# Designs tried in a protein design run: designed miniproteins, single chains, continued (4). Part 57

Each design is a single chain, and the fold is of that chain. pLDDT is the mean over its residues in the fold that is shown.

## One batch from the design tools (miniprotein)

Design m13950
Fold by ESMFold2-Fast:
Structure m13950 (fold): chain A 95 residues (1-95)
Amino acid sequence: SEQVRKLVNRLIGLTLRVIGLEFEFELLKKSNLTPEEKRKKLEELLQEAQEIQKEVDKLLEEAKGVDKEVVEFAEKLRERVQQLIERLQQEIKKI
Protein backbone atom coordinates (compact mmCIF):
# COMPACT_ATOMS: atom_id res chain seq x y z
CA SER A 1 0.00 0.00 0.00
CA GLU A 2 1.26 3.47 -0.97
CA GLN A 3 -0.26 4.94 2.22
CA VAL A 4 1.45 2.36 4.47
CA ARG A 5 4.83 2.94 2.72
CA LYS A 6 4.58 6.71 3.33
CA LEU A 7 3.65 6.18 7.00
CA VAL A 8 6.58 3.75 7.49
CA ASN A 9 9.04 6.21 5.88
CA ARG A 10 7.79 9.04 8.15
CA LEU A 11 8.06 6.75 11.22
CA ILE A 12 11.67 5.84 10.29
CA GLY A 13 12.57 9.52 9.83
CA LEU A 14 11.05 10.48 13.19
CA THR A 15 12.83 7.56 14.92
CA LEU A 16 16.21 8.67 13.52
CA ARG A 17 15.56 12.25 14.73
CA VAL A 18 14.80 10.94 18.26
CA ILE A 19 17.99 8.83 18.27
CA GLY A 20 19.95 11.95 17.21
CA LEU A 21 18.45 14.06 20.02
CA GLU A 22 19.18 11.32 22.60
CA PHE A 23 22.85 11.26 21.48
CA GLU A 24 23.08 15.08 21.59
CA PHE A 25 21.57 15.04 25.10
CA GLU A 26 24.11 12.45 26.34
CA LEU A 27 27.00 14.45 24.82
CA LEU A 28 25.63 17.66 26.37
CA LYS A 29 25.52 16.06 29.85
CA LYS A 30 29.25 15.15 29.48
CA SER A 31 30.19 18.57 28.05
CA ASN A 32 32.23 21.23 29.90
CA LEU A 33 29.90 24.05 28.81
CA THR A 34 28.92 26.96 31.07
CA PRO A 35 25.50 26.63 32.83
CA GLU A 36 24.12 29.37 30.52
CA GLU A 37 25.28 27.62 27.31
CA LYS A 38 24.11 24.21 28.60
CA ARG A 39 20.65 25.63 29.45
CA LYS A 40 20.31 27.18 25.96
CA LYS A 41 21.22 23.90 24.22
CA LEU A 42 18.90 21.87 26.51
CA GLU A 43 16.02 24.27 25.70
CA GLU A 44 16.76 23.86 21.95
CA LEU A 45 16.70 20.04 22.34
CA LEU A 46 13.44 20.28 24.32
CA GLN A 47 11.81 22.41 21.58
CA GLU A 48 12.86 19.89 18.88
CA ALA A 49 11.61 16.94 21.00
CA GLN A 50 8.23 18.69 21.45
CA GLU A 51 8.02 19.25 17.67
CA ILE A 52 8.77 15.54 17.05
CA GLN A 53 6.02 14.65 19.57
CA LYS A 54 3.49 16.68 17.52
CA GLU A 55 4.58 14.91 14.32
CA VAL A 56 4.29 11.48 16.01
CA ASP A 57 0.77 12.41 17.24
CA LYS A 58 -0.22 13.40 13.68
CA LEU A 59 1.23 10.14 12.29
CA LEU A 60 -0.72 8.13 14.91
CA GLU A 61 -4.00 9.79 13.85
CA GLU A 62 -3.26 9.06 10.16
CA ALA A 63 -2.22 5.44 10.93
CA LYS A 64 -5.39 4.58 12.92
CA GLY A 65 -7.47 2.12 10.87
CA VAL A 66 -4.73 1.88 8.21
CA ASP A 67 -1.97 -0.30 9.72
CA LYS A 68 -1.82 -1.87 13.20
CA GLU A 69 1.99 -2.33 13.23
CA VAL A 70 2.62 1.32 12.30
CA VAL A 71 0.31 2.34 15.19
CA GLU A 72 2.16 0.03 17.63
CA PHE A 73 5.63 1.33 16.62
CA ALA A 74 4.44 4.97 16.67
CA GLU A 75 2.99 4.48 20.20
CA LYS A 76 6.38 3.13 21.37
CA LEU A 77 8.12 6.09 19.71
CA ARG A 78 5.68 8.47 21.45
CA GLU A 79 6.62 6.93 24.85
CA ARG A 80 10.33 7.27 24.00
CA VAL A 81 9.91 10.97 23.06
CA GLN A 82 7.88 11.63 26.25
CA GLN A 83 10.69 10.09 28.36
CA LEU A 84 13.26 12.28 26.56
CA ILE A 85 11.12 15.42 27.15
CA GLU A 86 10.83 14.59 30.88
CA ARG A 87 14.59 13.97 31.21
CA LEU A 88 15.37 17.25 29.39
CA GLN A 89 12.97 19.19 31.67
CA GLN A 90 14.58 17.62 34.78
CA GLU A 91 18.10 18.53 33.56
CA ILE A 92 17.03 22.15 32.83
CA LYS A 93 15.63 22.46 36.41
CA LYS A 94 19.07 21.55 37.84
CA ILE A 95 20.57 24.69 36.23
Scores: mean pLDDT 90

Design m13951
Fold by ESMFold2-Fast:
Structure m13951 (fold): chain A 86 residues (1-86)
Amino acid sequence: MEEERKKEEEEREKEFLNRFGEAFDRWLRGEITEEDVEILEEGAKYFEKKAKELEKNAKSSSDIAKATAYRLLAGIAKNMVEEYKK
């Protein structure tokens, strides 16, 4: 059951990341919607959480690089949300 549960979580995560990518593409085109802002806000929190998890358990330079990439994505998403919520 734990493998099936893990696959369900991965599938939900993939769906979320796909929606995030769509919102990001619309932002690049200047076509962002209120729904996209919600997805970007969730993405900022998700990437920040992933960065912290990787930083806590970092054992290699690749882990540090990945954590840095997640922090950068979180920062970008936060800036996008802040610009539209003001």
Scores: mean pLDDT 76

Design m13952
Fold by ESMFold2-Fast:
Structure m13952 (fold): chain A 91 residues (1-91)
Amino acid sequence: SLSAAELEELQELLSKEAAEAAATTSDPKLAEYFKEIAENVKTDKAKAYEALAEFYRLLAEQLEKQGRLDEAALLRKIAEEYEKVAEELRK
């Protein structure tokens, strides 16, 4: 489990990365989506954990394409745990 300080650092990191992705993408729809993530992740802990789950799923898919199946399976489990945390925060 993450401490409050670790969660705050993670939210700042995700917000910064999403803002940079918005600035670098050539797709206007993706730019708006990334801006929304950057704004919401700081104010909504459930959205922060949902974004983490999605991020780890995308990394797992990339690792699977590289043949790194054991590492991909671990990242998918991490994503599932973050989804469960997000569900609990929404209750």
Scores: mean pLDDT 72

Design m13953
Fold by ESMFold2-Fast:
Structure m13953 (fold): chain A 83 residues (1-83)
Amino acid sequence: MSAKEKAEKLGEIALELAKKGELKRAGRLLAQAALLLIKSGESVEEAKKFIRDTAKKAIELGISQEDAKYIEERALELLEKSL
C-alpha cells in the first residue's frame, strides 16, 4: 500500500476507536497517520488538513462536535510535538 493508503486506513481505524469512546487513542492514531504522510513527502499543511478532514468525517458518522474537536486538537498537538 502507498503511504497515503496506509494513512487513510489508520484514519478509518481512528474513527472506529472514536465510535467506541476511545478518544485519546483515536487522536494518537490520527497523529501517527499524519506523521506518515509527512515522512512520505506530504507537507505539514496537507497532514494538518488530513487531521481536520478526518475530524469532519467523525461528525458525519455521528460523533459529537465536542469529541471530534478533542480528537482534532489532540492529533494536531501530538503532530506538532513530533516535528
Scores: mean pLDDT 85

Design m13954
Fold by ESMFold2-Fast:
Parts: sequence; structure tokens; C-alpha cells
Structure m13954 (fold): chain A 58 residues (1-58)
Amino acid sequence: SDDLRRRIEVLQALRDRLERFLASPAAGSLSEEERQQLQDEIDAVQARIDRLQAELAR
């Protein structure tokens, strides 16, 4: 459905923004704990994408 595709696109854009931030020099000031928290957020977003893609494939 178009709604599922739109939600996946929004989540992919969010994931990509978070990944770019972590890879950027701006993330150099983050603690190990803060970097891990952001990575956990990226992983959670990816898990949501995977669930929606599985639903779309049905």
C-alpha cells in the first residue's frame, strides 16, 4: 500500500540522517554512551523498516 511505502521512506530518511550524523565530525564530541544510544536508535528504526517491508511483501 502507498501508506506503507510512505512510512518506509520516512523511516529510511530518518535512519540515513542519524547514520550521517554519527559518521560526521560533529559526532566526535559524543561520549561512548551517547554514540551507543544513537546506534541503538538506528537499529530500532531499521527493525521498524524491516517489519513494514515484510508487511508490504505480503
Scores: mean pLDDT 87

Design m13955
Fold by ESMFold2-Fast:
Structure m13955 (fold): chain A 57 residues (1-57)
Amino acid sequence: STEELIREEVKKLAPEELLEEVFEFALGWMKGFKLTPEDIPVEKFVKFAITVLSITK
């Protein structure tokens, strides 16, 4: 379901070294705000997580 959708998009979009960090960030964000794939596309959340984790260096 939502967790599986996030994990699959993370595997598709995230760098291999960031897979777990991107997954945990995206999942935590969606669960924290009680968001569903109907509220916002999972792909956009994964891209947002990748952006945040990449630019903090």
Scores: mean pLDDT 73

Design m13956
Fold by ESMFold2-Fast:
Structure m13956 (fold): chain A 77 residues (1-77)
Amino acid sequence: ELNKKMAEALEAVAKTLEELGYTDAAKKLREYAKKIRTANDEEAKKLYKEASEILAETLSKLSEEQQQKVLEAEEAA
């Protein structure tokens, strides 16, 4: 269930990034979400950390308004 929630959060964030034009970042986050769904708990946490690093790099390129949209998508998931 924890893995499902982590994967759903990354999928929601990826959808928002794709809508904002960050398609490469969105694709990478979706690949991490897919791996997390089939991983054990320890592997899932490591994958989520790696995905969070990609997200942080992408967020640094976004406007404050775009960053807020991404964070809202993550919280809603």
Scores: mean pLDDT 82

Design m13957
Fold by ESMFold2-Fast:
Order: sequence, then structure tokens, then C-alpha cells
Structure m13957 (fold): chain A 103 residues (1-103)
Amino acid sequence: MIEEIAERILEGIKDFVKEFGEELSEEEQKELRELILELLSKLDVNNPEQLRELQLEIYKKLLKIAEKRGYKEELITAIRLRIAQLEGKITDEDLEKAKELRK
């Protein structure tokens, strides 16, 4: 069950990255899967605050991967905006406005 949840989360991250025309390598997918499994062993996804913490840690790891690989600036910015949203610094409406300004 936990492994199935981890794979669903990883697929969501892969889809997010593909939206920006990038693709995670097998090594990067493995690193993210290992982090997700570790977080799922410590955090309760039915608790909204713990789910937010899990998502925040995953997106922080994704940001480090994206910066290390030199992924598109649009993807890096989207990850940073998602982190800020999870930290309560921006709203979904602010994120949508930022997407429109980059077209």
C-alpha cells in the first residue's frame, strides 16, 4: 500500500515535469521514490499539515534536481512557486497570474 501511494505521487511529479517538456532520469526517479517512501513511513497523509510537509519536502528535492540538471527556467520557477504556495506565501490565483505573465 505505501509503495503504491509512493508510485502515484512519483507519477504526479513525472507528469508535472513533463508539462514543461522535461523528463526525470531513472536515477532521479529512484532518488525521489526513496525520499517519498521515507516520508510516508514518518508522516500521516490523512493529516493535512503532515501532507503539506510531505509535499514541501518532495518539491524542495525536485528543485535541487532541476537546478543541478539545468532544467528549463520555466520549470524551476514553477517548482519555486509551488514551494512558496505550500509555505503559505502565495495563493493559487497568484500562481495562475504568474503563468499568464510568462506566455
Scores: mean pLDDT 79

Design m13958
Fold by ESMFold2-Fast:
Structure m13958 (fold): chain A 69 residues (1-69)
Amino acid sequence: ERKERFEKLAKEYEELAKKVPYQKDVLNTVAEGYRKLAEAETPEEAEELRRQYDVEVMKVMIDKLMKET
C-alpha cells in the first residue's frame, strides 16, 4: 500500500527531526513531502506534489548551506 508506506516514512523523518535538531528543517520538509505523496490518489497528483516538494527541499538545503558557510 503506497499511501501507508509514505505515511510511515513521514513519521520516521519527523521523529528524526526531533532527535537531530540541527537538521530539523530539512528532515521536516522531507516528512511533509512524504505526507503529501501519501494523500495523492493518482499518479498525476503525485507528480504535481513531487514538483512542489522538490522546490521546498532545494530552498531548505540552500539556506542551510549558506548558514553553515
Scores: mean pLDDT 70

Design m13959
Fold by ESMFold2-Fast:
Structure m13959 (fold): chain A 94 residues (1-94)
Amino acid sequence: SDLEEVEEALERLREMAESELSREELIKQLTEIHDRLMAVAARSTDPRVAFLALLAATAVQEALEMLKAGEPIEEVKRVIRENVERIERELRRL
């Protein structure tokens, strides 16, 4: 389901924030997650799920911009963790 895809994306983001992935690997995986979340946001008939997918995609885009700007990986991981926690709180209200 669309909701399950958002939940899976958040779990992948949580795992990435605790991983020892390179900058290049983080960019690759975040790009894949971003594309998937944007697809969910575009197709979901539930406006709450579409909103959460867009919110998550926006957070991923911010992390991608930080990585491309050369910001420290540990700072990017912290931002990912904080955004995932915030979005998971919104998800639990569905």
Scores: mean pLDDT 88

Design m13960
Fold by ESMFold2-Fast:
Structure m13960 (fold): chain A 99 residues (1-99)
Amino acid sequence: MIKAGPAVISERKRVITTPEGEVTIVEVTLEVEVEPESAEKVKEIAYEAIQEAIKAGIGAAARYDEETGKLTLELYAPEEKAEEAREIAERTAERILAG
């Protein structure tokens, strides 16, 4: 069973100016503090979330900080896929908290 603190999901929009025009990227970040004994299982859940995001055409990265016990999952979606990125983050948080 996973032992984790509250999950925090935050969102930020970035507009990138390119020669072809402006591109909006939606960054969805999931942060959760995880007890050390649950770290391996939470890393597995984060890895599955990354695979799901990549298959959906969404950029993804995850980091676990052993000093703080904080897992960070970052999703980078074009604006048209922002809702799908939010759903991935929310489902991942639910899986971690339901443990």
Scores: mean pLDDT 80

Design m13961
Fold by ESMFold2-Fast:
Structure m13961 (fold): chain A 82 residues (1-82)
Amino acid sequence: MHMEEEKRREFHRLLEEAIRLGKELLDIAPKEEIPRAIGYLLRAIGIEFDYRHGLISTEEAIRELRRLIADLRAEKARLLAK
């Protein structure tokens, strides 16, 4: 029972981090990169939608959010390095 609650808490923690990173990316993105930054936020929304509607498992949702967070961190590093 508590393992499922822990997985749900982890999902929400990762979702909050992904949204925060996506907003940070949007804040630093030059005009030409704004559509890409918006795309990452839409990806977070899509994962939340699929999870909320039972289209993906909690474990799948967590994996997808971890991938998204890795992509967001890489993109932020790319923009800051230029």
Scores: mean pLDDT 84

Design m13962
Fold by ESMFold2-Fast:
Structure m13962 (fold): chain A 78 residues (1-78)
Amino acid sequence: MEEKIKEIVKKMEEEIRKAALEKGNRAAIKSVKLEKRDGKYILTIEVKISKNSTPEQNKALEEAAKKKVEEAKKEVEA
């Protein structure tokens, strides 16, 4: 199970990075933490965004990250 979770996390990191680059946004994954609480897996991703990014680009990256985290939670809980 940890191996599958690791693959999901890595895939999400790549997807977020690609989305940021394609929109001209500069992002780096600052930290990734996976934790099990109350029988559920909690995934926390911190992303560092370029200071030169527009508010719209930052919002789009945040929404993409949230969507990927939600997908990962469903796959882990399934």
Scores: mean pLDDT 64

Design m13963
Fold by ESMFold2-Fast:
Structure m13963 (fold): chain A 104 residues (1-104)
Amino acid sequence: SLSKEEILRLIGLILRAIGLKLDVERMDIPEEVRRLLLEAADLIVEAGLYLLREEFEKAIELAEEAIRLAEEALRLATDERARRVARELIELAKEIIELAKKAE
């Protein structure tokens, strides 16, 4: 039920999450904020991989957990780079949820 264009978009979302994870690993930010951002990014990658397998419910569950962790990171973060990454991770997870719900 995923179109070729939706699959390519999803791959782009996964690659963006990986890029954000690499950026976070290099940031000088509090360990709790870093841990939350890294966990959120990993969950977005995992959600995207489940969505590529058309496991819609699992993809949504993982993406919703990623939003929860990224929102907690945003609440704790005082560094604008960390806050920007948290907002981007939330947006990526929301896009995965949108794709999963439309493809279901």
Scores: mean pLDDT 91

Design m13964
Fold by ESMFold2-Fast:
Structure m13964 (fold): chain A 77 residues (1-77)
Amino acid sequence: NKLIEAILKSGDEEALAQLSSDLVSGKIQPDVFTANILLKYCQETGDLALGKLVFKSMKPEPDEFTLDLLQKLQELC
């Protein structure tokens, strides 16, 4: 999702808060590619809370890359 990538690149705090809200409410269901981008961002920033929201909101099921990124994020905390 190009919109999610743009939000992550901008580092806009309000846009990131809105993204978290949209993930919680189910407005956004990231695909595997979008989830991998979000989890990589969480790993780089240490945002475990956002990483958990992304994982919980995923459809379809997480792939091997998504699970690896989530595991690395958990090890950083």
Scores: mean pLDDT 67

Design m13965
Fold by ESMFold2-Fast:
Structure m13965 (fold): chain A 83 residues (1-83)
Amino acid sequence: SSEIEEELKLLLEGIKNKDITKVIGALLRLIGLLLDAELNGAPQEEIELLKEALEKAKEAFKAYLEGKYEEAIEILEKALKSL
């Protein structure tokens, strides 16, 4: 899950810095990780972990777009602790 952790950390950094390019980049790479895992037959546990991480990333991104930066940060920090 090091790749999931890396992308969630990059997303968190992007939100803290209000760097939309970093935020979008991390989200797209997380989507790519899930797609790759599903297409290459990764273990179901890994696919579920990726789905949960992406769900939290999407929740944080929605909060970010709504200007709720502290909420977005809290969502991602909690997600990182659960990995």
Scores: mean pLDDT 87

Design m13966
Fold by ESMFold2-Fast:
Structure m13966 (fold): chain A 63 residues (1-63)
Amino acid sequence: MKLSEEEFEREVKEALLEIYVGIGIATGDPEGAKKLIERFAEQHPEYKELAERAIKELDERVA
């Protein structure tokens, strides 16, 4: 399968956000992880939807 550069970059960004969620859960610092995800969304507004999904997942897993 040949991914476009944009598709590959999106998958890399999704993986990074998932790592942030995992760190927040594993360290017991979901607030810190949320700040990292929010900063990511500010730096990469084109991936804001992915960042919002990551924050929602983090909130649901910590609730």
Scores: mean pLDDT 79

Design m13967
Fold by ESMFold2-Fast:
Structure m13967 (fold): chain A 110 residues (1-110)
Amino acid sequence: EEVEKEVKLAIAELLGDIFQVPEKVLETIRKAIEENKSLSEFVKELDSVADALIATQLFELVERAYEAAKNPDPEKREELLDEIVRWANLTPEQAERLRKLVDEAAEKLK
């Protein structure tokens, strides 16, 4: 249970860095993860529709990356990661950072 929050927070920090997400948006996502609540409860606290959209998109990517990390099948995990890389338009270097983090997270979730 605590490992799930640790993994999701690590993914959020990495993706927040990759996309240069505003700190207020990243704080909103961290709060949703830490309190295990719906993002919709916190997104209302954001001052702009643009920030709310960024928070929603980033949170969905965090959840998708976590589902990849949780998958015990390495082949299926790689398929899910390739989908995230394509949808988020990640560079090869950014994709490698995400794959490394997800693989390390998969070891912790065993």
Scores: mean pLDDT 82

Design m13968
Fold by ESMFold2-Fast:
Structure m13968 (fold): chain A 88 residues (1-88)
Amino acid sequence: MKEEMLKKIEKDKEKVKEIIEKTENEEVREVLEIILEIGEEMAEIVKNNDPETAKKKLEELYKEKEEELAKIKELSDELVKEIEELEK
């Protein structure tokens, strides 16, 4: 489970980096960079902690990153549209 979660985060991180390089939409790029940063912190927590401690730390991280996560949700429709256009 832990190893599978880390592999998924790493794979998703690589895909996000590719989209950042391809997108000319500055707002989408900014949101993807925030996602990448949060993803890296999540990976670090999962990698360095047992599952119960990781869960606690992830809850703390989500609370700390509430403002950034709200911005991601606000731009979610634009983000989805940009990703769909790049995947075509």
Scores: mean pLDDT 72

Design m13969
Fold by ESMFold2-Fast:
Structure m13969 (fold): chain A 77 residues (1-77)
Amino acid sequence: TIFSNLIDAAEEAIRYIKKGDLELAYKVAERAYDVASRDPSVPKEVVEYLKKGAEAAKKGDGKKAIEYLKKAIEKLK
């Protein structure tokens, strides 16, 4: 399902951040945001958390990126 795919993508992005690969984390999170933003079944707060997680990863703030991505995962479970 779309929700399972978004959870997997957010968890993958978190794994990249923990390994120090913020560029791959950003790309994965940004793709998840793009997909989520086009699907009206995805809650707007999840879309915003994925966007903020991607932006934090792009800025090099891994701690903040993980925080937002975890919030997205929590809302999708």
Scores: mean pLDDT 89

Design m13970
Fold by ESMFold2-Fast:
Structure m13970 (fold): chain A 78 residues (1-78)
Amino acid sequence: TEELVERTRELLERALRSRGPFAAAVAVALDQAVRALEAGDYETAARYLEMALSALPPDHPLVPPLRELLERVKAAAE
């Protein structure tokens, strides 16, 4: 949905504004997730969101909103 695309873009913008070695990997994964969502490919989008989560330390502020978004994308894929 449009809301899932908008939310993923918000997280992409936050990743791009962030510092540290994770920023590039997370940004690439989120950009690919946006493209997959726009194509209606929720399975591919979920995989890229999982890749973004795996690139982040567990205590990172982006982890909770990314987990929430991933669950919503998985629900849309079904």
Scores: mean pLDDT 80

Design m13971
Fold by ESMFold2-Fast:
Structure m13971 (fold): chain A 86 residues (1-86)
Amino acid sequence: DKVKAHLERLKKAREVLDEVMPWVAEAIRRHGPTPELQREVVRRVAERYPDAPIAVTAVGLILAGIDFAAKYHPEEAERILAELER
């Protein structure tokens, strides 16, 4: 059942995001959303969760979004980081 397999992948991706996002937010607060931090975070998530490619992609997109927000909408970036640390 392809539908069930896709739903299981999405559920796993959400579980991985719930586990890693607080750590990611803390790392960004400590070091800033630099390209180096973005590469390191994506690498660590991919290594720790090799069976969750959707989560790895989502982390990369979220980091790119935070980097954009930090440059052009810093108040929104702060709100996003506070939300992820929850």
Scores: mean pLDDT 79

Design m13972
Fold by ESMFold2-Fast:
Structure m13972 (fold): chain A 94 residues (1-94)
Amino acid sequence: MKELEQKAANLATAAAVALVGLFIEEPDNEKIRKALELLQEAIRYLNKGDYKTAAEKFREAAKLLRETGTPGARSVADLVEELAKIAEELYKKK
């Protein structure tokens, strides 16, 4: 289970860096901005051990990223969906 927590932390860092990059490229894209806000909230809940709320926020962020239709946003959405699955797994094993 510590391995899943470490994997979540590493993926959260990677997703945050990638999403900040997308925001820098498209600073007026409201869906990217909202996805970044949701990702930051989800990471806070993840760090607090509220895995259920974290998973819900990660799924909302991934949905917005997919709605942008860009290849870069889709790649970040895949990382964020993996984070949601890990958060759900951590919630179920508690």
Scores: mean pLDDT 82

Design m13973
Fold by ESMFold2-Fast:
Structure m13973 (fold): chain A 65 residues (1-65)
Amino acid sequence: SPEELAAELNKRLEEMGFADRARAVVDEDGNIVLRVRGPLTPEIAQLIVEFAKEHKVPIDVIGEA
């Protein structure tokens, strides 16, 4: 489910030390959205690309103020 995928992405972010900087959520349409505080780092960008390919799902990225 999108909720399980968001939870898995959040676990990987936490393991990489980015739990305070990025969080995956599921929007009202069932899309996985990554909320990022500050700049999107190469490490986070690579994780998103690899995760999206691995699970064959799109991940939208939004910046948080």
Scores: mean pLDDT 81

Design m13974
Fold by ESMFold2-Fast:
Structure m13974 (fold): chain A 71 residues (1-71)
Amino acid sequence: ALQPPSAETRERRLAYEFVAKNSGLAEPKVLKAWEEVRKWLEEQGIGSGQSLTPEQVHEVYLLFRELVAKY
């Protein structure tokens, strides 16, 4: 809240907007799907505030779409 927007915040916002436009889901369901993606990123060793590579961004969107479809 007191810090400038991080790369993670920007990436999370883009993924959120992408799914919201394509799924029509309510915000709480989209946020829950993003939380699961966040857990996966931590398992891959990608910490908060780290910039994602284009390949990692692609994997994030694919995983996010699959998780959202499950809800």
Scores: mean pLDDT 59

Design m13975
Fold by ESMFold2-Fast:
Structure m13975 (fold): chain A 89 residues (1-89)
Amino acid sequence: SFEAEIQKQIDILENDFKATPELIARLKEILKRMPTDEQAAFEADIFVSIARMVVGIYKAQGLPVDTEYRNELLRKALEGTEKALKEKE
């Protein structure tokens, strides 16, 4: 079920990556605007992939992962998607 996959991605962002309640709420609003559940699942996976990419970059540099910086990159990705959706209205 795409709904179950979406919920798993949200749980990963919230619990594993410590995404703020604000970012989770904004992601849920974006997912509601997706034309299909399949595309909503794909969008949720993109945001998890961004969080994982930040972890990978910090580990490759031998640096401790900055949770605040990861949340800021997620915020910027959400802002970009929100803008794109508004331009389609």
Scores: mean pLDDT 80

Design m13976
Fold by ESMFold2-Fast:
Structure m13976 (fold): chain A 97 residues (1-97)
Amino acid sequence: KDELIKQADKLEEEAKKIIKEKLPTLSPEEQEEVKRKLSEVNGYLTTGIFYAGIGDMEKAKESFERAIESAKSLEPLVPEGSKLLVESVKLYREALL
């Protein structure tokens, strides 16, 4: 469990670094879309972790699935960052469910 969380944290950090490097190459509208979708990923991930912590596995699963969907929606703008975020959320889900 701890090793999966450690790997998830590493992938999340790598994804955020790649996204940060790509942001200046995008239009202002695309930058705001990426920021909004990253906020959605962070919100759903935090909610999933919270529900897993209190034993609500169904709500945790739903929140992780929404986080994965939001991470995948980044693919057209930041494909490498999207891929790493999806894998990170999947590892958090595996570790906590």
Scores: mean pLDDT 87

Design m13977
Fold by ESMFold2-Fast:
Structure m13977 (fold): chain A 55 residues (1-55)
Amino acid sequence: MVKKGQDLVDYLKNVLHIPGTDDQLRDMVLTFQRNNGLKEDGIADEAAVKLLNST
């Protein structure tokens, strides 16, 4: 499960094992944050933690 303050690229690589370069994974993270109205900083805020852990 993702935690508040966690780097989301690190989460995708080490928890979900999503294949790709760091740049590709960062683009996915920023797109996810934009689509959910979150700050595009690559860091899991409280809203991102709730969203990712409920999916």
Scores: mean pLDDT 76

Design m13978
Fold by ESMFold2-Fast:
Structure m13978 (fold): chain A 81 residues (1-81)
Amino acid sequence: EEEDLERLKRAIDDAVAAYPEIVEWFKKRLSEEEARRVARDVVDAFLLIVETLGKKYLSPEQVEELRRYVAEARARIDAAL
């Protein structure tokens, strides 16, 4: 159970770390401003998937911790816009 929480937190960290690379990829076809918005939407969609998986595999207490971690990750991405 704790291994599942750790894996999901790692996936969230990896998604946040990937944000700048996703922005650079979209900049090949979009303006920088639009690339940042699209990249943010991509990461946000992934974070939603992680939260959904958490609800299936984690205890209620761990789900609350995961939701807080996701909120912190979203704040970090939003600050990069």
Scores: mean pLDDT 82

Design m13979
Fold by ESMFold2-Fast:
Order: structure tokens, then C-alpha cells, then sequence
Structure m13979 (fold): chain A 85 residues (1-85)
């Protein structure tokens, strides 16, 4: 279901962002730390929206789309970070 997909992606991205922050801090990449924190803030807002509107199919689909877009940004950030390690 879209709700289950959104919940799964939110959890996966939260864990990935935490890992990216730790890795960026170890190499002194303050810019990637800041970008990861900004994405974490966006992710937490999407999680709150999903909780508030979980019974609204249209809103759940909007959150899923936004989480998928954030997932792409987070993957790009992870790949950039890996090249610096």
C-alpha cells in the first residue's frame, strides 16, 4: 500500500541520513553534515504529515512522492560522500 511504502522509505532514509552524518563528521565535511541535517528536518516534517493524514489517500500519495524525491537526493549525497572517503 502507499502508506506502507511511505513508512518504509521514511525509516530507510532516516537511518541512511544518520549514517551519512556520522561519516561526514569523521572526514570533516561540514557541508555534507549541514545538507544531511536539512534533509532530516524535511523527512521529519513528512513523517508528521503522514501520521496526521494517514486516512487521507490523496495526502498519503503526496507524501509518498515527496519521500521518493528526498530518497533520490539522499542517495546522491551518499554517493558524493563515498567518493570523498
Amino acid sequence: SPLAQAQKLLTQNLLSLGDNIDRAEKIGDTETVQRSLELTGRLMRLDMDLIRHSDNEEKVNQVLKDVEELSRENRELSEELRKLE
Scores: mean pLDDT 86

Design m13980
Fold by ESMFold2-Fast:
Structure m13980 (fold): chain A 75 residues (1-75)
Amino acid sequence: MKEKERREVAERLVFTFKILGLTKVAEVIERAEKEGLTPEQLEELYDRAMELLNAGASEEEVAKKLEEEIRRIVE
């Protein structure tokens, strides 16, 4: 039970994506927190998002890929 750590990681990532103008990606991270992803899983979503963005993926493609990862974890 690390609710505080999960919240702190999620808030940091959400602010980071909002600063970058990636509001849809920030919303996906907020959903991941609500779905109960661990701090480690939230950091993995961040790393995946950054890899996709560096490869030239659109925000919508990044958001879709992260939503697919969240579904694999919770379903």
Scores: mean pLDDT 82

Design m13981
Fold by ESMFold2-Fast:
Structure m13981 (fold): chain A 108 residues (1-108)
Amino acid sequence: ILSSIEEVLDSCRQIVADIRSAHADDTRIDLLLSLPIEIADAVAVHVAKYCKDNKLSLDDTCLILSAVCKEFKDLPALTEVIFDVVSKTLSLSKAERTIVLKALREAE
């Protein structure tokens, strides 16, 4: 699981860097203000897809989500966006959503 966490974090760092680089020349305030949400959504979608494609257990999913939220504490709303995207992508039950939410809150 530690190697999987490292792989996901490296991929997320690359996504963040690529999006920021793509907007480096932007002078439009509206685009710059939407950038944090664009980054948070891209990271959340990537992480959710990784967990689904690799058929990770709920426990392993929680470890990866906690690591991502701790790594990107500077991204506004990431914890909320990641919870919503993962819950929908993995079709989590109410009980499973409670477990994930607890793990994310412990990462804050």
Scores: mean pLDDT 77

Design m13982
Fold by ESMFold2-Fast:
Structure m13982 (fold): chain A 91 residues (1-91)
Amino acid sequence: SSAEKKKEELIEKVKKREEELIKILEELGAKDLVEKVKEEFKKIIEYIEKNPEISEYTVLALLMATGVDIALEARKMGATQEVVDKIISLL
């Protein structure tokens, strides 16, 4: 259905952001943050799958909250402001 296609497209967008974020964190050598990203994004995808009427804005809010948390952890590990900004730009 068209609703299922929109849900699939939303999941694909989430997966693409996950891949781009993982690449940045791997370049930083932040293995523990890579695993945290995988766990948090899995939860977001499961939430989308179980909530047929989920708002795109709700998904964006979840991604922003996760991205901010990851950016703060990367900063504590010595990430530059440029890297932090790049993480936030994926939200």
Scores: mean pLDDT 80

Design m13983
Fold by ESMFold2-Fast:
Structure m13983 (fold): chain A 77 residues (1-77)
Amino acid sequence: YFEELRELGASDETLEALRQLSEAVSKEEFEKLAEKMKNALTRARDHAERLDIDGVRAAAAELQRIIEEVKEKVREA
């Protein structure tokens, strides 16, 4: 998970939040959030390669929501 997300462009801050999440939540919940993040990053990359600026903005907004969800779950744990 972490290496794949790093290759997709996840920041060190995002990877650290995911590492903390993996200790705080169930494996199923962790995998669900990690998969959401991977999908959002892949979508952003695909739109960027196609020069679809609106698609990149939408994917970036989705990614930001996922990052906030991860941070919230870490805080709740």
Scores: mean pLDDT 75

